# Ledger of designs, part 25: designed miniproteins, single chains, continued (2)

Each design is a single chain, and the fold is of that chain. pLDDT is the mean over its residues in the fold that is shown.

## One batch from the design tools (miniprotein)

Design m4848
Fold by ESMFold2-Fast:
Parts: C-alpha cells; sequence; structure tokens
Structure m4848 (fold): chain A 61 residues (1-61)
C-alpha cells in the first residue's frame, strides 16, 4: 500500500518523462490519435505526480 522513498523517486521520474512525451506528441499532433495520446501522457504525468505526493504523505505517517 505505501510507497517506498525509492518508489516515490521513480514515480517522479516517470511523471517528468510522460510530460516530455506529451510535449513531443503535441508538437507533432497533426492527427486525432496523436492528440489523444498526448492528452493521455499529460493525464498520466498529473496522476503520477499526485501518487508521489500521496505516497510521501503515507511515509510521513
Amino acid sequence: MSMSQRGIQLVNDQARRNRDLGDTLRRNGDTPELRRQSDRYYQASDGLDQAAQRGQRQLDQ
């Protein structure tokens, strides 16, 4: 249930990579599929950031 400190670091790294991928697809998003994929990467990045914050709160308890 609780994430380790190492797990939180990995989640933060994944959030950054997903944001970078979203930005890349957005620049090349000339099709609806690429735009949807870009949006999914941004949503995944936001979700991972929230998960890392939640994991940190669990470790603080």
Scores: mean pLDDT 77

Design m4849
Fold by ESMFold2-Fast:
Structure m4849 (fold): chain A 96 residues (1-96)
Amino acid sequence: MEEERRRELEREKEEARELLRKYGLEDKLPLVEEWLEKAFELKEKVEKLGPEKLSEEEKEEMKRLLRPQAVGYEVLAAGGSNEEALRAFLEELEKL
């Protein structure tokens, strides 16, 4: 992983830790960190190879990794709170 990408990943992990701590969900941090690591590895592959060069398995993995974030955004779009969006994200993440 490139140094810039690694720094982005570490920053996202720190932000996730602070957000989870704010809502008393720190026990979910390992799941969020694992998801971030997988998402960043796939993002790096897409940037290097282009999305057309991904295998069908990698494309399906990308869809799965994006699903928790999409559900969280749908909760926010429907007028849900940040806490409700985070809990919906975590519930979908546990299904991966």
Scores: mean pLDDT 79

Design m4850
Fold by ESMFold2-Fast:
Structure m4850 (fold): chain A 64 residues (1-64)
Amino acid sequence: GDAATLARAGYEALKAGDYAAALAYGGQSGNLGPGPVAELAREGADALMEGDVERALEYLKRGA
């Protein structure tokens, strides 16, 4: 679904070092409402906002 597509885009952006794009995609995925993918993407975006890139990668990868 759209949440999984956005989570995957966030994961690929973060792997490429594009933190702004990763945060935008992860946040958009998390905002698609309740659900396991959106919840994982929200956790990933929150981790990235805290500067925890490794944790953000793990959550976005699980959402994808």
Scores: mean pLDDT 81

Design m4851
Fold by ESMFold2-Fast:
Structure m4851 (fold): chain A 78 residues (1-78)
Amino acid sequence: SFEEVKERILELLDRFEAALRAGDVPTAVALLKEMQELLDSLPKEDAQELLAVVLPRLRAILAAMPPELLAELVALTE
């Protein structure tokens, strides 16, 4: 259901933040990919609604990270 996918993505987002704070960029990339796959499994309307909640949190997490860590994250997502 939408609520189950939402709960799972929020749990993955918490794990993503923890992985980045620990400097575990490969784990953070894997979690980001899992979140993307879950979003891609939803109808467009549900995905847009969930992104409105997730994107501000994701932006805040990324803004708090050191530039070197963000550069590694970008390199591993390419």
Scores: mean pLDDT 84

Design m4852
Fold by ESMFold2-Fast:
Structure m4852 (fold): chain A 81 residues (1-81)
Amino acid sequence: GSLDELDLPEEVRELARRAAAFARTIQEPSPALEALRRALTGLAVAAALYKAGVLSEEEYQRLVERYTREIREAMAALGWR
């Protein structure tokens, strides 16, 4: 499913949506672009596992914090302002 179908906090969902749109504008492969794609995938998987009841709320919050940080770091490395 799309990121918009996942049980993510609104601020995190908006960040993920912007990050995915930004990634689509980048024409050249880079380690930072791959890091961004991995972080977005990790966030989507964490949200799906939380919705399925596999992750506790505490585990989910830690993963959201981790992947949100990785998204911001990768976006900054790719020149997002």
Scores: mean pLDDT 80

Design m4853
Fold by ESMFold2-Fast:
Structure m4853 (fold): chain A 102 residues (1-102)
Amino acid sequence: APPPADVAYADALVKEAEELEKQGKYWPAGSLFHTAGESYEESGLLKEGAESYVKSSEMYNKSGLNTMSLISANKGAKLAKQSGDEELYQRAGQQDQRAIQG
């Protein structure tokens, strides 16, 4: 079962997703960033969760998965706002707009 607080698991997913991103495999990268975001969120790591969701949104948008991109962007924006990270909140808003346009 997915752990509500396994930071090591989330870190491993981010590392794998970054490698997939480098290979241009945006759809599987987006899925791993999204799962990492959920794991960080459950652990109370709101900034790391927000960063992972924003990356998930970027990857899904690059793969043409506009609905999944929007869902990840909205989750990222929520966590960025809760963490007080205004820059990350702005980045999440930009991904939301891109998902709607695609």
Scores: mean pLDDT 82

Design m4854
Fold by ESMFold2-Fast:
Structure m4854 (fold): chain A 65 residues (1-65)
Amino acid sequence: MKIEEFKKKIEEYAKQLGGVKVELKIEDGQLLVTIEVKTRKDIALAIIAMGLAFELGLGGIKALP
């Protein structure tokens, strides 16, 4: 349910930023968000995604080492 809401909101933000590409997957109970960072719009979407995940209480994004 919260993941579905997250997907919908991220798609809306991506559209507002001019169609930034984002891929969402669920593996072993963790939400994997993949954003190809080539422009400032991609960076903006990544920041929005982190904030939205925190707001919805999804447990958050873990930084890879």
Scores: mean pLDDT 65

Design m4855
Fold by ESMFold2-Fast:
Structure m4855 (fold): chain A 71 residues (1-71)
Amino acid sequence: MIEEMLALTAAYHLKRGDVEAAAKALNLSPEARQRMLERVAAGKDPGEALIEAAREQGFSERLIEALEKYL
């Protein structure tokens, strides 16, 4: 339930073009945010980059599933 709320909040920010706000909503580390932004700058889809950063940071599978569902 909390994981779905976090994923929906991140999706809302991404739909508005605010990749940094989406990363902040998930409480990504500065290092994970930097890697995500570098991937987006290299042409990667922002939603896919966000999911990869969350997975690399060790977020729960429940949160990853919710992100995949809403992003």
Scores: mean pLDDT 82

Design m4856
Fold by ESMFold2-Fast:
Structure m4856 (fold): chain A 67 residues (1-67)
Amino acid sequence: SHMEEQLIREAQQLILEAFRALEAGDVDRAIALLQQAIAVLDQLPEDDKLAQALKQALQSLLAHLQS
């Protein structure tokens, strides 16, 4: 749906900004942006297997950065 496509684009933008923050050494900003991306992906249907896989990957990265 149009709304689902918009949520995916929003999550992608947040992920790109998180990686830019990591390149700049701003881990705290990257954590905040990844948390926002995960929250956006949480709005997608549970049967969206690609969105769920992306969410799991981001959660794993977030856990690593907070270690």
Scores: mean pLDDT 87

Design m4857
Fold by ESMFold2-Fast:
Structure m4857 (fold): chain A 70 residues (1-70)
Amino acid sequence: DKLYQQNQELKKKIEKSSKSVQEKAKEIEEKTGEELTPTADWPDDERKKAIDEALKKLNEEYQKLLKEEE
């Protein structure tokens, strides 16, 4: 799973960053988690697509966060 592996690598970089970066990452995760809530009652295929879309957004936000803190 390419998106999941990318997400894990980005999280490792965030963990090695400042506490400020870590706090911003938590805010991003909370926003993404809220977007996933409506999928709980959806069919499996729609749920999988929603999770993949959320991971794409999360990974993009993580990359932006890390670039801004450079």
Scores: mean pLDDT 69

Design m4858
Fold by ESMFold2-Fast:
Structure m4858 (fold): chain A 71 residues (1-71)
Amino acid sequence: DEKILLAAYSAASMLQSGLNSKEKTVELISRATGLSQKTAEEIVNLAEEEIKANPDASPIEIAKRTVKKLK
């Protein structure tokens, strides 16, 4: 749970920065958190959709919404 929240927060922050591609963001999160690439990809996909739906939301709000959808 805590590791998933950290992954979601990192995904939100990196996606909002625009510095890395989606694919690179997945790699970095998988490496940083120890989550599988598949789980990291799911988290990044959900975070991207939350950012599109809530463009003014902070990274932590995007992360919380992402975790709520990851069931």
Scores: mean pLDDT 81

Design m4859
Fold by ESMFold2-Fast:
Structure m4859 (fold): chain A 69 residues (1-69)
Amino acid sequence: MKEELDAEVARALIVMYLSLARKAIERGDVETAEELLKKAQELADKYPEVRDFVEPDIAELKRRIEEAK
C-alpha cells in the first residue's frame, strides 16, 4: 500500500520541511527549525529510497542548528 506515490509525497514533504527549517534558522527560530528537522528525519527513516537525495541537506541543517544554538 505504500507505493511510489507515497515515496513521491514523502520526498516533497522532506524537501519542504528542510526548506522551512533553513528559513526558521535564518530568522532566529531555532526551536521551529529543530522541530521541522525531526519531521524530515522521521520521513527519511520511513522512506530509505529517498534518503540519499536528502542526506546532504539533513546534515547541513543539523550543522546550522548547532551553530545557531
Scores: mean pLDDT 77

Design m4860
Fold by ESMFold2-Fast:
Structure m4860 (fold): chain A 73 residues (1-73)
Amino acid sequence: MEQGREAVERLEKDIEELEKYAKEKEEIEESLKALEVALGQIEQLRKAFPELQEELDKLEKRVEELKKELESK
């Protein structure tokens, strides 16, 4: 479980940085690519750590909300 927890925590921090970066820098195309990478990482973590589904669902929702915000700019 240590590896799964660390991966989720790191991904959460990455998403927090992307949320801040996207709002401050307005680099929409670059941010969208990074969000696609994050979604892929969430999918991999779902397969490896089924017990982390609730935490991964929250991260996926954050990524989708940020992606929607960026697409509306």
Scores: mean pLDDT 76

Design m4861
Fold by ESMFold2-Fast:
Structure m4861 (fold): chain A 85 residues (1-85)
Amino acid sequence: SMDDQRQQAITMMGNTFMRMTDTRQQMIRDGRSISEFDTVMNQDIQNTVSQMRSRGISDDIISQSTQMMNDFRDTLINNYQDQQR
């Protein structure tokens, strides 16, 4: 059902959000640039989208999920500079 696909997408996005948060902390510790962080986050989002497609999740759900992941990435990017001393 669409609700089952939505729940699966939520789980996959949650895993991506956790990876993004962990990667952010690691990259800050390693002194990596905001542009390097953006590149890594975009790659993780694309990988997640590919996995959603391979699982047969509908394009509408993938579109909504992609927007949510992009919004989360943008939030992390804005805070990346604020936490650099």
Scores: mean pLDDT 86

Design m4862
Fold by ESMFold2-Fast:
Structure m4862 (fold): chain A 70 residues (1-70)
Amino acid sequence: LKNNGNNVKNEINKLNGELDSLGRQAADAIHAGDTVTFSSLMGKMNDVTKKIDDLKKEYDNINKKINDNN
């Protein structure tokens, strides 16, 4: 269970890095007036954010299984 938590945490870190990269690209696009690229990048950032949220829920479930005394 703890190993699975570490794997999920590593994947979240990867996706956060991807989100940061996309955010910089989106900022550059909007600064350049490229609204088409900006819109596309915002869509990709939204998808990455949803993946991070799903992985955070999985990480929380793993932690609950370790710590829950029901």
Scores: mean pLDDT 79

Design m4863
Fold by ESMFold2-Fast:
Structure m4863 (fold): chain A 79 residues (1-79)
Amino acid sequence: APSDEEQIEAIREEVARVVEEARRNIDDPLKLSILLARLLGLSSELWLIEKTSKDPAVRERARELLEEVHEQLKELLAE
């Protein structure tokens, strides 16, 4: 759809917000758990866009952001 780029950008902004909040709440295991679950949900949305979008540029943008989210999840889970 024409709004796929806007959707990816909205997800990128949400990812940045959730990651920042997770880092600020590293000492709150319940809140951190909820934020990690939110990041997993966002990664699922990106995976779906990457597999279903007909625009190769949109698929590549989704894949790149999904890779960033995966690395952030690894970093947060290692703490």
Scores: mean pLDDT 82

Design m4864
Fold by ESMFold2-Fast:
Structure m4864 (fold): chain A 70 residues (1-70)
Amino acid sequence: LSEKVKRSIEVEARRLVPPEKAAQLTDEELDEIAKSLADLYARVFNLSEEEKEEMYKIVREVLREQKAAA
């Protein structure tokens, strides 16, 4: 999985769910958003299942950081 694609999804996750929005969502809702974004990137960039799982973990961590920063 390329560093450029990882950086792209982190930036998109922060843009899609800013701290004020993350604070209003449950952990389950944040996990669902993370899964959806990872699935979208996997389709667009033809990622493997392992790479998609890595992307999901990256987005999930970013969204949790956004919620903590609120």
Scores: mean pLDDT 82

Design m4865
Fold by ESMFold2-Fast:
Structure m4865 (fold): chain A 84 residues (1-84)
Amino acid sequence: MSAEEAAEQALAETPGAVRVTVKRGKDGKIESILVEYEDGGAEEIRPETGERRAVTPAQAVGLKLRAIGDELDGRAEVVTLRKP
């Protein structure tokens, strides 16, 4: 599964989701999916472990910045999709 496919699936299948950020490792596995909701809530999902946790808006920003840093370092691919 590509990062884009994972982002599209998460955004389509999650009621109330307005933005999803997917981080895919160099091994081709999805490391994390960050789902942001219309009410300002956010959740981090780790598909490999099935772990799912609520995160604060500040934690969500931090996770996105770290994902971008990992992409700039060539360690991951990052895709962000949002509902119009």
Scores: mean pLDDT 82

Design m4866
Fold by ESMFold2-Fast:
Structure m4866 (fold): chain A 117 residues (1-117)
Amino acid sequence: STQEAAREAAESLREVGIETGLELLERYMGDEAGKEVVEGARLLYKAGEKDEEILEKVEIGIGSLEKSFEYLAEALKGLYKKGYKKIAKTGANNLMKAKKYASPDALKKIEEILKEL
């Protein structure tokens, strides 16, 4: 389900150091679409911490979470480029586990972004 996908993604990404990833996203995304993606990424992170309550809200904003998958992959790539290679590779593997529940379009984009890891 969408709730399961959001939880899996949040749990996987939290292990990578998502706070640093979110800071990278905010630095590179300045437009309105970027703000939507960052908010979706925060929802994914918080869903991993607060389970059912946050995930119920996710059902209303599903498109925001789906868009966040690609940008969280970009954050992992940024961590890799900054020298956090082990953490970034672990996070990429965890994000790829969450992709079992992602849309096919999100899946394709995540694979393309993470190919450098």
Scores: mean pLDDT 55

Design m4867
Fold by ESMFold2-Fast:
Structure m4867 (fold): chain A 66 residues (1-66)
Amino acid sequence: MRETLFADALALAASAPKLALGYLVAMGEPSEEELRALADAMGMSMEEFRALLEELRKDPNLLFRP
């Protein structure tokens, strides 16, 4: 399941970043390698991506905002 969620997140990172982030949040605590791969795919630094992930953990309703 984790591998499937990560693969879906990576595939969606460029075209549907919010949906990709939803899959990442569903994975729970991502590994540093998983986080880095997704950050690179989205054109973000690891620090920026990690900050965004923490915001989504605090308010998952952000995924449903336009």
Scores: mean pLDDT 67

Design m4868
Fold by ESMFold2-Fast:
Structure m4868 (fold): chain A 120 residues (1-120)
Amino acid sequence: MEELKKMLEELVELEPDIDDPEVLARGAGLIMTIGVMIANREEVRAALTPEQAEEFIELGNQVMSLELQRAVLLTLLKQAQEKGVDQSVIDQLQAEIKKIDDQLKKVVRQAIELAKKVLE
């Protein structure tokens, strides 16, 4: 229980700096870890309401999906830049990455609000 509480407190502390890409990435990592802990450890899940547990698992799955999409797009962007492909392709990849970052930020904000409710 103390580990979950510390991770939730750390997640809430990230809120003012969430527009920083390094802070957003840290928040994403925390949410994925929290979701995995709740899914795999009955004693962790029992410390939450069923609704809170399910919401954290869903948010963790959303973050994992977005981070995987982002990693693929970053790899494609790097390869496109190294091969000197058309600027329109580079612009499209950058636009898709920005869209994923905006979605990730929304999910991280939702997780922070849920963490605040659990810590009450």
Scores: mean pLDDT 87

Design m4869
Fold by ESMFold2-Fast:
Formats: sequence, C-alpha cells, structure tokens
Structure m4869 (fold): chain A 95 residues (1-95)
Amino acid sequence: GIDTAIDLLIKKMKDYSDSLVDKFRDLSRTLSRSDIDGLRTRYVALMRSNAQTMINNLVKMLDITDQATINAMKQRMQSIVDDFDSRLDDIIKSS
C-alpha cells in the first residue's frame, strides 16, 4: 500500500544519508576547513533536492491526493535532512 511505499522511500533516504555521512567523514580528513564547509552546503542541498524529487515522483506515480499524507512525508524527509546536516556539523566540529 501507500504506507509501505512511503516507508521504503524513507529507508532509502536514510541509507543514502548514511552513505554521504561516511563519504563526508573520509573527505574531512584531507580537505581544508573552507572546502569542507562548502561540501556540507552542497551535500545538504543535494539531500533536500533528492527528498523533494522522491516525494514528487511517489505522489505522481501513486496518485496521492491526501494532503495530510503528503505533508507527513515532507516532515519525515525534513527530519532526515535536519539529522543529516547535524551529523555533518558534528564531523566538522571534531576535525
């Protein structure tokens, strides 16, 4: 059902977030402070863009018209992006 598709989408975003955090951590060991700050900005923008694209595609493919469902999906995705940004900030502060 729709709920199962949403949960799978959320899981994919969390898995993608983890992969980017690991990559960012590795790069933070070799990049200048200015470069790592720039990379954080780009990675957060990429995560936001991907979240929006994934939501738009799922809404279109499954013809989701319930605004409450769409808003709940957006909130769950925003929480993943906010957590992602926080995790990148922690890596920068520990570098």
Scores: mean pLDDT 88

Design m4870
Fold by ESMFold2-Fast:
Structure m4870 (fold): chain A 64 residues (1-64)
Amino acid sequence: SHEAERLLAGAVVYGAQGDAERAAELARRAKEAGSTPEELRNAAKTMEQAGNAEAAAHAYELAE
């Protein structure tokens, strides 16, 4: 959904900025709004590449 896409984009932005807590909250809300496991894994990979392993770990957990 459009809402899920925006929430997940927000999670990636906060994750890249070093705010793992806010990134995790937005990723969880994105899952509730309909983000797929694949979309959550792709977001996690982006956060990991940006240098935030903690935010990436939360998104990978949500993708299970």
Scores: mean pLDDT 86

Design m4871
Fold by ESMFold2-Fast:
Formats: sequence, C-alpha cells, structure tokens
Structure m4871 (fold): chain A 69 residues (1-69)
Amino acid sequence: ARSIEGALIHELQELGFSREAARAVIERGLERDLSVEELRALVEELTGQRLSDKQARAVVAGIRVLRAS
C-alpha cells in the first residue's frame, strides 16, 4: 500500500535521505529480498549514508511488510 511506502520514505528522510534516494532503496528492496548486509551496502552506494544494524533491520522489515501488501 502507498501509505506504508510513505511511512518508509518518511523514516529514510529522518535518517537524512532525499525522497529520490528513499524511493530507490524501496524499489530495489521490492525487486528482490535484501539481507540487512545487502541493504546497508546499497544505502552506502546510493547515498553515502551508513546505517546501524538496528536501522537497517527496521528498513528491511518495513520493505518486507510493503512487499507482502
């Protein structure tokens, strides 16, 4: 649902991401099931941001909820 996507975009923006970078991370996560390590590497590649394990796990969980919706 778009409301879940909006919540994930908002969370990523709170972590310092642009809206475009947040969308790119979500789109990639919907394309394939990313591990926490793969998500962290993708985020560093796209934005230069380094997520903590807790932050990366929360984003992965959010993408999985969106994928299941």
Scores: mean pLDDT 78

Design m4872
Fold by ESMFold2-Fast:
Structure m4872 (fold): chain A 73 residues (1-73)
Amino acid sequence: MKYKITLYKPKKKPDKEEVERIVAEFGGKLLDIKEHDDYYELVVELPEDTDIAPLLQRLIELTGAIGFSWEKL
């Protein structure tokens, strides 16, 4: 299942390799990463029955983002 995740006003811009490693810990794959001035946009693929909430928490902790949104693609 594919998801688009947006992280708002991150305090740290993570290395692509750090994000790929975290996504892989949840059995997923990073498909795309887009860096903007005030937000990060990620496209990830996760196994069909995977809860996205633990991944979102890990990404927020990694980046220090003050907010997030996500959508199923």
Scores: mean pLDDT 82

Design m4873
Fold by ESMFold2-Fast:
Structure m4873 (fold): chain A 114 residues (1-114)
Amino acid sequence: SAAEPALRLALRLLKRALELLKEALKLIEDEEVRKEVEEKLKKAEEALRKAEEALERGDLEEALRHLEEALRYLEEAKEIIEKAGDPRVKPLLLEIGIELGLARIALGLARMLL
């Protein structure tokens, strides 16, 4: 399926965004903000795992659903960190934003090809 390369690209981009968000989280000193972000990242990790399992089975529609769920949680985590306003996270947030934006494009392409 032409959708599979786009889904695999989205998986790689979202995994990279997750790792960058974990690095940004290390700079956050507010415990309530950290807890809220950690909850979103845990949900994103679970969604990415389920997406990877679906891709291994060739279930591209299930993979798309889980990758879209992971993107949503990672975008929510990014927004929480942005609202915290620490200037030290700005370079990481820019890179995270690029990875998430490219993942959204890849998922949009996959949706059109399914």
Scores: mean pLDDT 91

Design m4874
Fold by ESMFold2-Fast:
Structure m4874 (fold): chain A 100 residues (1-100)
Amino acid sequence: SAAEERRKELESLPEKKRKLYLLVLEEIDAEIEGNEEALKRAKKEIEELNLPKEEIEKVKKEVIERILKELEELIKKAKEAGDKETLEKLEETIKKIKEL
């Protein structure tokens, strides 16, 4: 359901904004994983889109807020299931995202 909602939202966006959304996700993933090479690539591809900084910052904020909401739901499920390993990983991921 969440994946289908995300797909429909992406399909409704102009092509450049869809690319920006996907590149912002790649940038966030790269920072969480500590992948410096992927981070540099994502940042370069975002710059190549030649979009206004204000538009890029707005999309980054929207993507971060969405990821945080999804992670909060996963934390609730992990707590209910007693899955301590998943809970610790999700809490570390949230801390890294909040530092962005």
Scores: mean pLDDT 81

Design m4875
Fold by ESMFold2-Fast:
Structure m4875 (fold): chain A 80 residues (1-80)
Amino acid sequence: GDAFFQSQVEKLRRLLEETKKSDDDAQTKLLELGSLLGLARIVKGVGETTGDLSEESRKSLDELIEEIEKQIKKEQEKIK
């Protein structure tokens, strides 16, 4: 049900904020962000395949994916 997807979005958002606040180097943050991006995409794919993903949770996952991709780009620019 959608309550599961809402819980996964909240968990992934917490992990993203922890990564953003951490003093880790850019390479470590890229590994963490890459893992979060993969998990967010899997959660979205499962929800779309089962038809259990609400429109609100889908929008939340899309926004989360976009923010993770933005953070990846930011960290990549530091390791040129």
Scores: mean pLDDT 85

Design m4876
Fold by ESMFold2-Fast:
Structure m4876 (fold): chain A 118 residues (1-118)
Amino acid sequence: SNAVEVMKKIADILLASDDPALKKLGELIRKNAETQPAANFLAVLDYLKALAEGKEVDPEKILKDAQFRFLQGLTEEDYKLEIALAKNSVEYFEQVLGVKLSPEVAELFKKIAEALGL
């Protein structure tokens, strides 16, 4: 299915960033694209949430935490954030989290949402 190709495209978007943390996340996602696409997607959601909340997060920790969280199952918040990405709706993502995205995070969100439309 297209999940592996979508993860590779998201990794390319992250690798094109000037942010070293986003580049590192992109490297990790690309490495795991074929083996853990669902856990990789949760890591992307968790990273976007952390950026939206102004939190500094280690990309290796976010991926490991997402791999564990995948085994526990998705929360209602996870489903709402997935819907926001599927609809390319920055406004709905902001409403779910109760925060306003910076222009840089909003642009990253839109690029990731477009990749999911493949």
Scores: mean pLDDT 83

Design m4877
Fold by ESMFold2-Fast:
Structure m4877 (fold): chain A 80 residues (1-80)
Amino acid sequence: SAETRKKLEEKLKELRKLIEKLKEAVKNNASQDEINKILAEIDKVLAEIGELMLELSEEDQKEFKKKVEELVLEARKIAA
């Protein structure tokens, strides 16, 4: 639905902000506790995205899955 697509776009924006926050935390040598807190927030948003994606057509699921995978790879590179 259009509402589900809008919610997914909002969750993708939230995920991008958390990844930016993670990048700044790592750059500023934040504590492992602070980094772990941000990673837990990322995991929560990813779970919410996964639930919303189940409401979409197969074509829309493929589109959003690709966007999510790109963001997850970015987060993994930052946290490594």
Scores: mean pLDDT 86

Design m4878
Fold by ESMFold2-Fast:
Structure m4878 (fold): chain A 104 residues (1-104)
Amino acid sequence: SLEKEIEELQKEISELLGLPLEELREDVRLLEEAFEKDPERIERAKKFLLEEAEELGAPKEIIDMIEEARTAKEFVVAVLKFVVWRAKNEEKVQELIEERRALG
């Protein structure tokens, strides 16, 4: 169930980032609603997220999930999984961002 997966990912992100779970649930709900109302927004966000995920060296599983997402819920799951991976690899991700920004 995508809804169950979203709930589990929200809890993990809350713990990893020290964010209030209720605020995170509201933010995710608003993101899902935005993507459901404007499908073109998914296509634009997907392109930017894929470029960032590839540059930061995200696992193929996460890249594939982003690329294959067709619904708002599927895309939200991909986004949340990317956020979890990024949080768990914060030091490595930060170094890559700084190196890329230094290059322009």
Scores: mean pLDDT 80

Design m4879
Fold by ESMFold2-Fast:
Structure m4879 (fold): chain A 68 residues (1-68)
Amino acid sequence: DPAVEEILENLRRSIREGDVSGEVGYELILADLGKSKEAVELKLEVAKESGTVPQSELDKLEARLKKL
């Protein structure tokens, strides 16, 4: 779905820019669309790519994915 792909791209941009309000807003939209798993997968991917996120936070994101 192109609309979902654009929201995911906006989420990725907000995370990379440190736009906390945008990140929260796009995650809520994705959750409303039933795309919470895709949103958390994207957050985990961006966190791993940054190399600066602690393993404990990565583990929390992976635990969220397993529950979705």
Scores: mean pLDDT 82

Design m4880
Fold by ESMFold2-Fast:
Structure m4880 (fold): chain A 65 residues (1-65)
Amino acid sequence: MLSLDELLQLFYDLYLDILRYGTPEQQEQARKILDEVLDAVFTGSEEEQTETAKKAIERLYEILK
């Protein structure tokens, strides 16, 4: 089972790949998802942070389709 730190690292690595190789529209969508993840990390519980990170990773994979 991935820890919260491992999930956040996976999210960040995928986010950076989109910034390097994605279209401008994909990059804009990824930045919005990052803002939501950062808000949850700053204001949310550990469970909320974990749930947000998992959903954010799924949303980044959807952008790459």
Scores: mean pLDDT 82

Design m4881
Fold by ESMFold2-Fast:
Structure m4881 (fold): chain A 58 residues (1-58)
Amino acid sequence: SAEDVAALLQSHGYSAELAAELAPEILAKYDTDGDGTLDAAEWATLQAQLDQLRALLS
């Protein structure tokens, strides 16, 4: 859900307010089946991409 996406963004250093603003856009981008919810595969893809970005920035 958008709330879960916002929580994930906060765990990667985003502010709560910014995470809340970005979460619906990220949800829409990664919701490949268009059901309005991230399934396990879509969620795993998002987590992997955020982990990779954090590693590249370190």
Scores: mean pLDDT 72

Design m4882
Fold by ESMFold2-Fast:
Structure m4882 (fold): chain A 87 residues (1-87)
Amino acid sequence: LVAEGEKLKAQGDEARDKGDLEKALELYSKAGQLYLQATLQGDRSALPLLVEAVKNLARVAYELGKLSKEEQEEAIALADELEERAA
């Protein structure tokens, strides 16, 4: 799960670097789902990776015009709060 998520995250980073924001959004979403599953199965190391995936999703969604700037900032703040609360 974590290793599969890391592969998808790396592919998402590559897609974003190439300007393929829709593909990056899809790949980050899939990585986030795998990290969420790992976290729910008790793998606490997956939570920081999940938080990073959510932040990357929010940034790419903003770049695609699917989120406002305020919605992007709120999503990132909520992800940071989740990580802090789980520590």
Scores: mean pLDDT 79

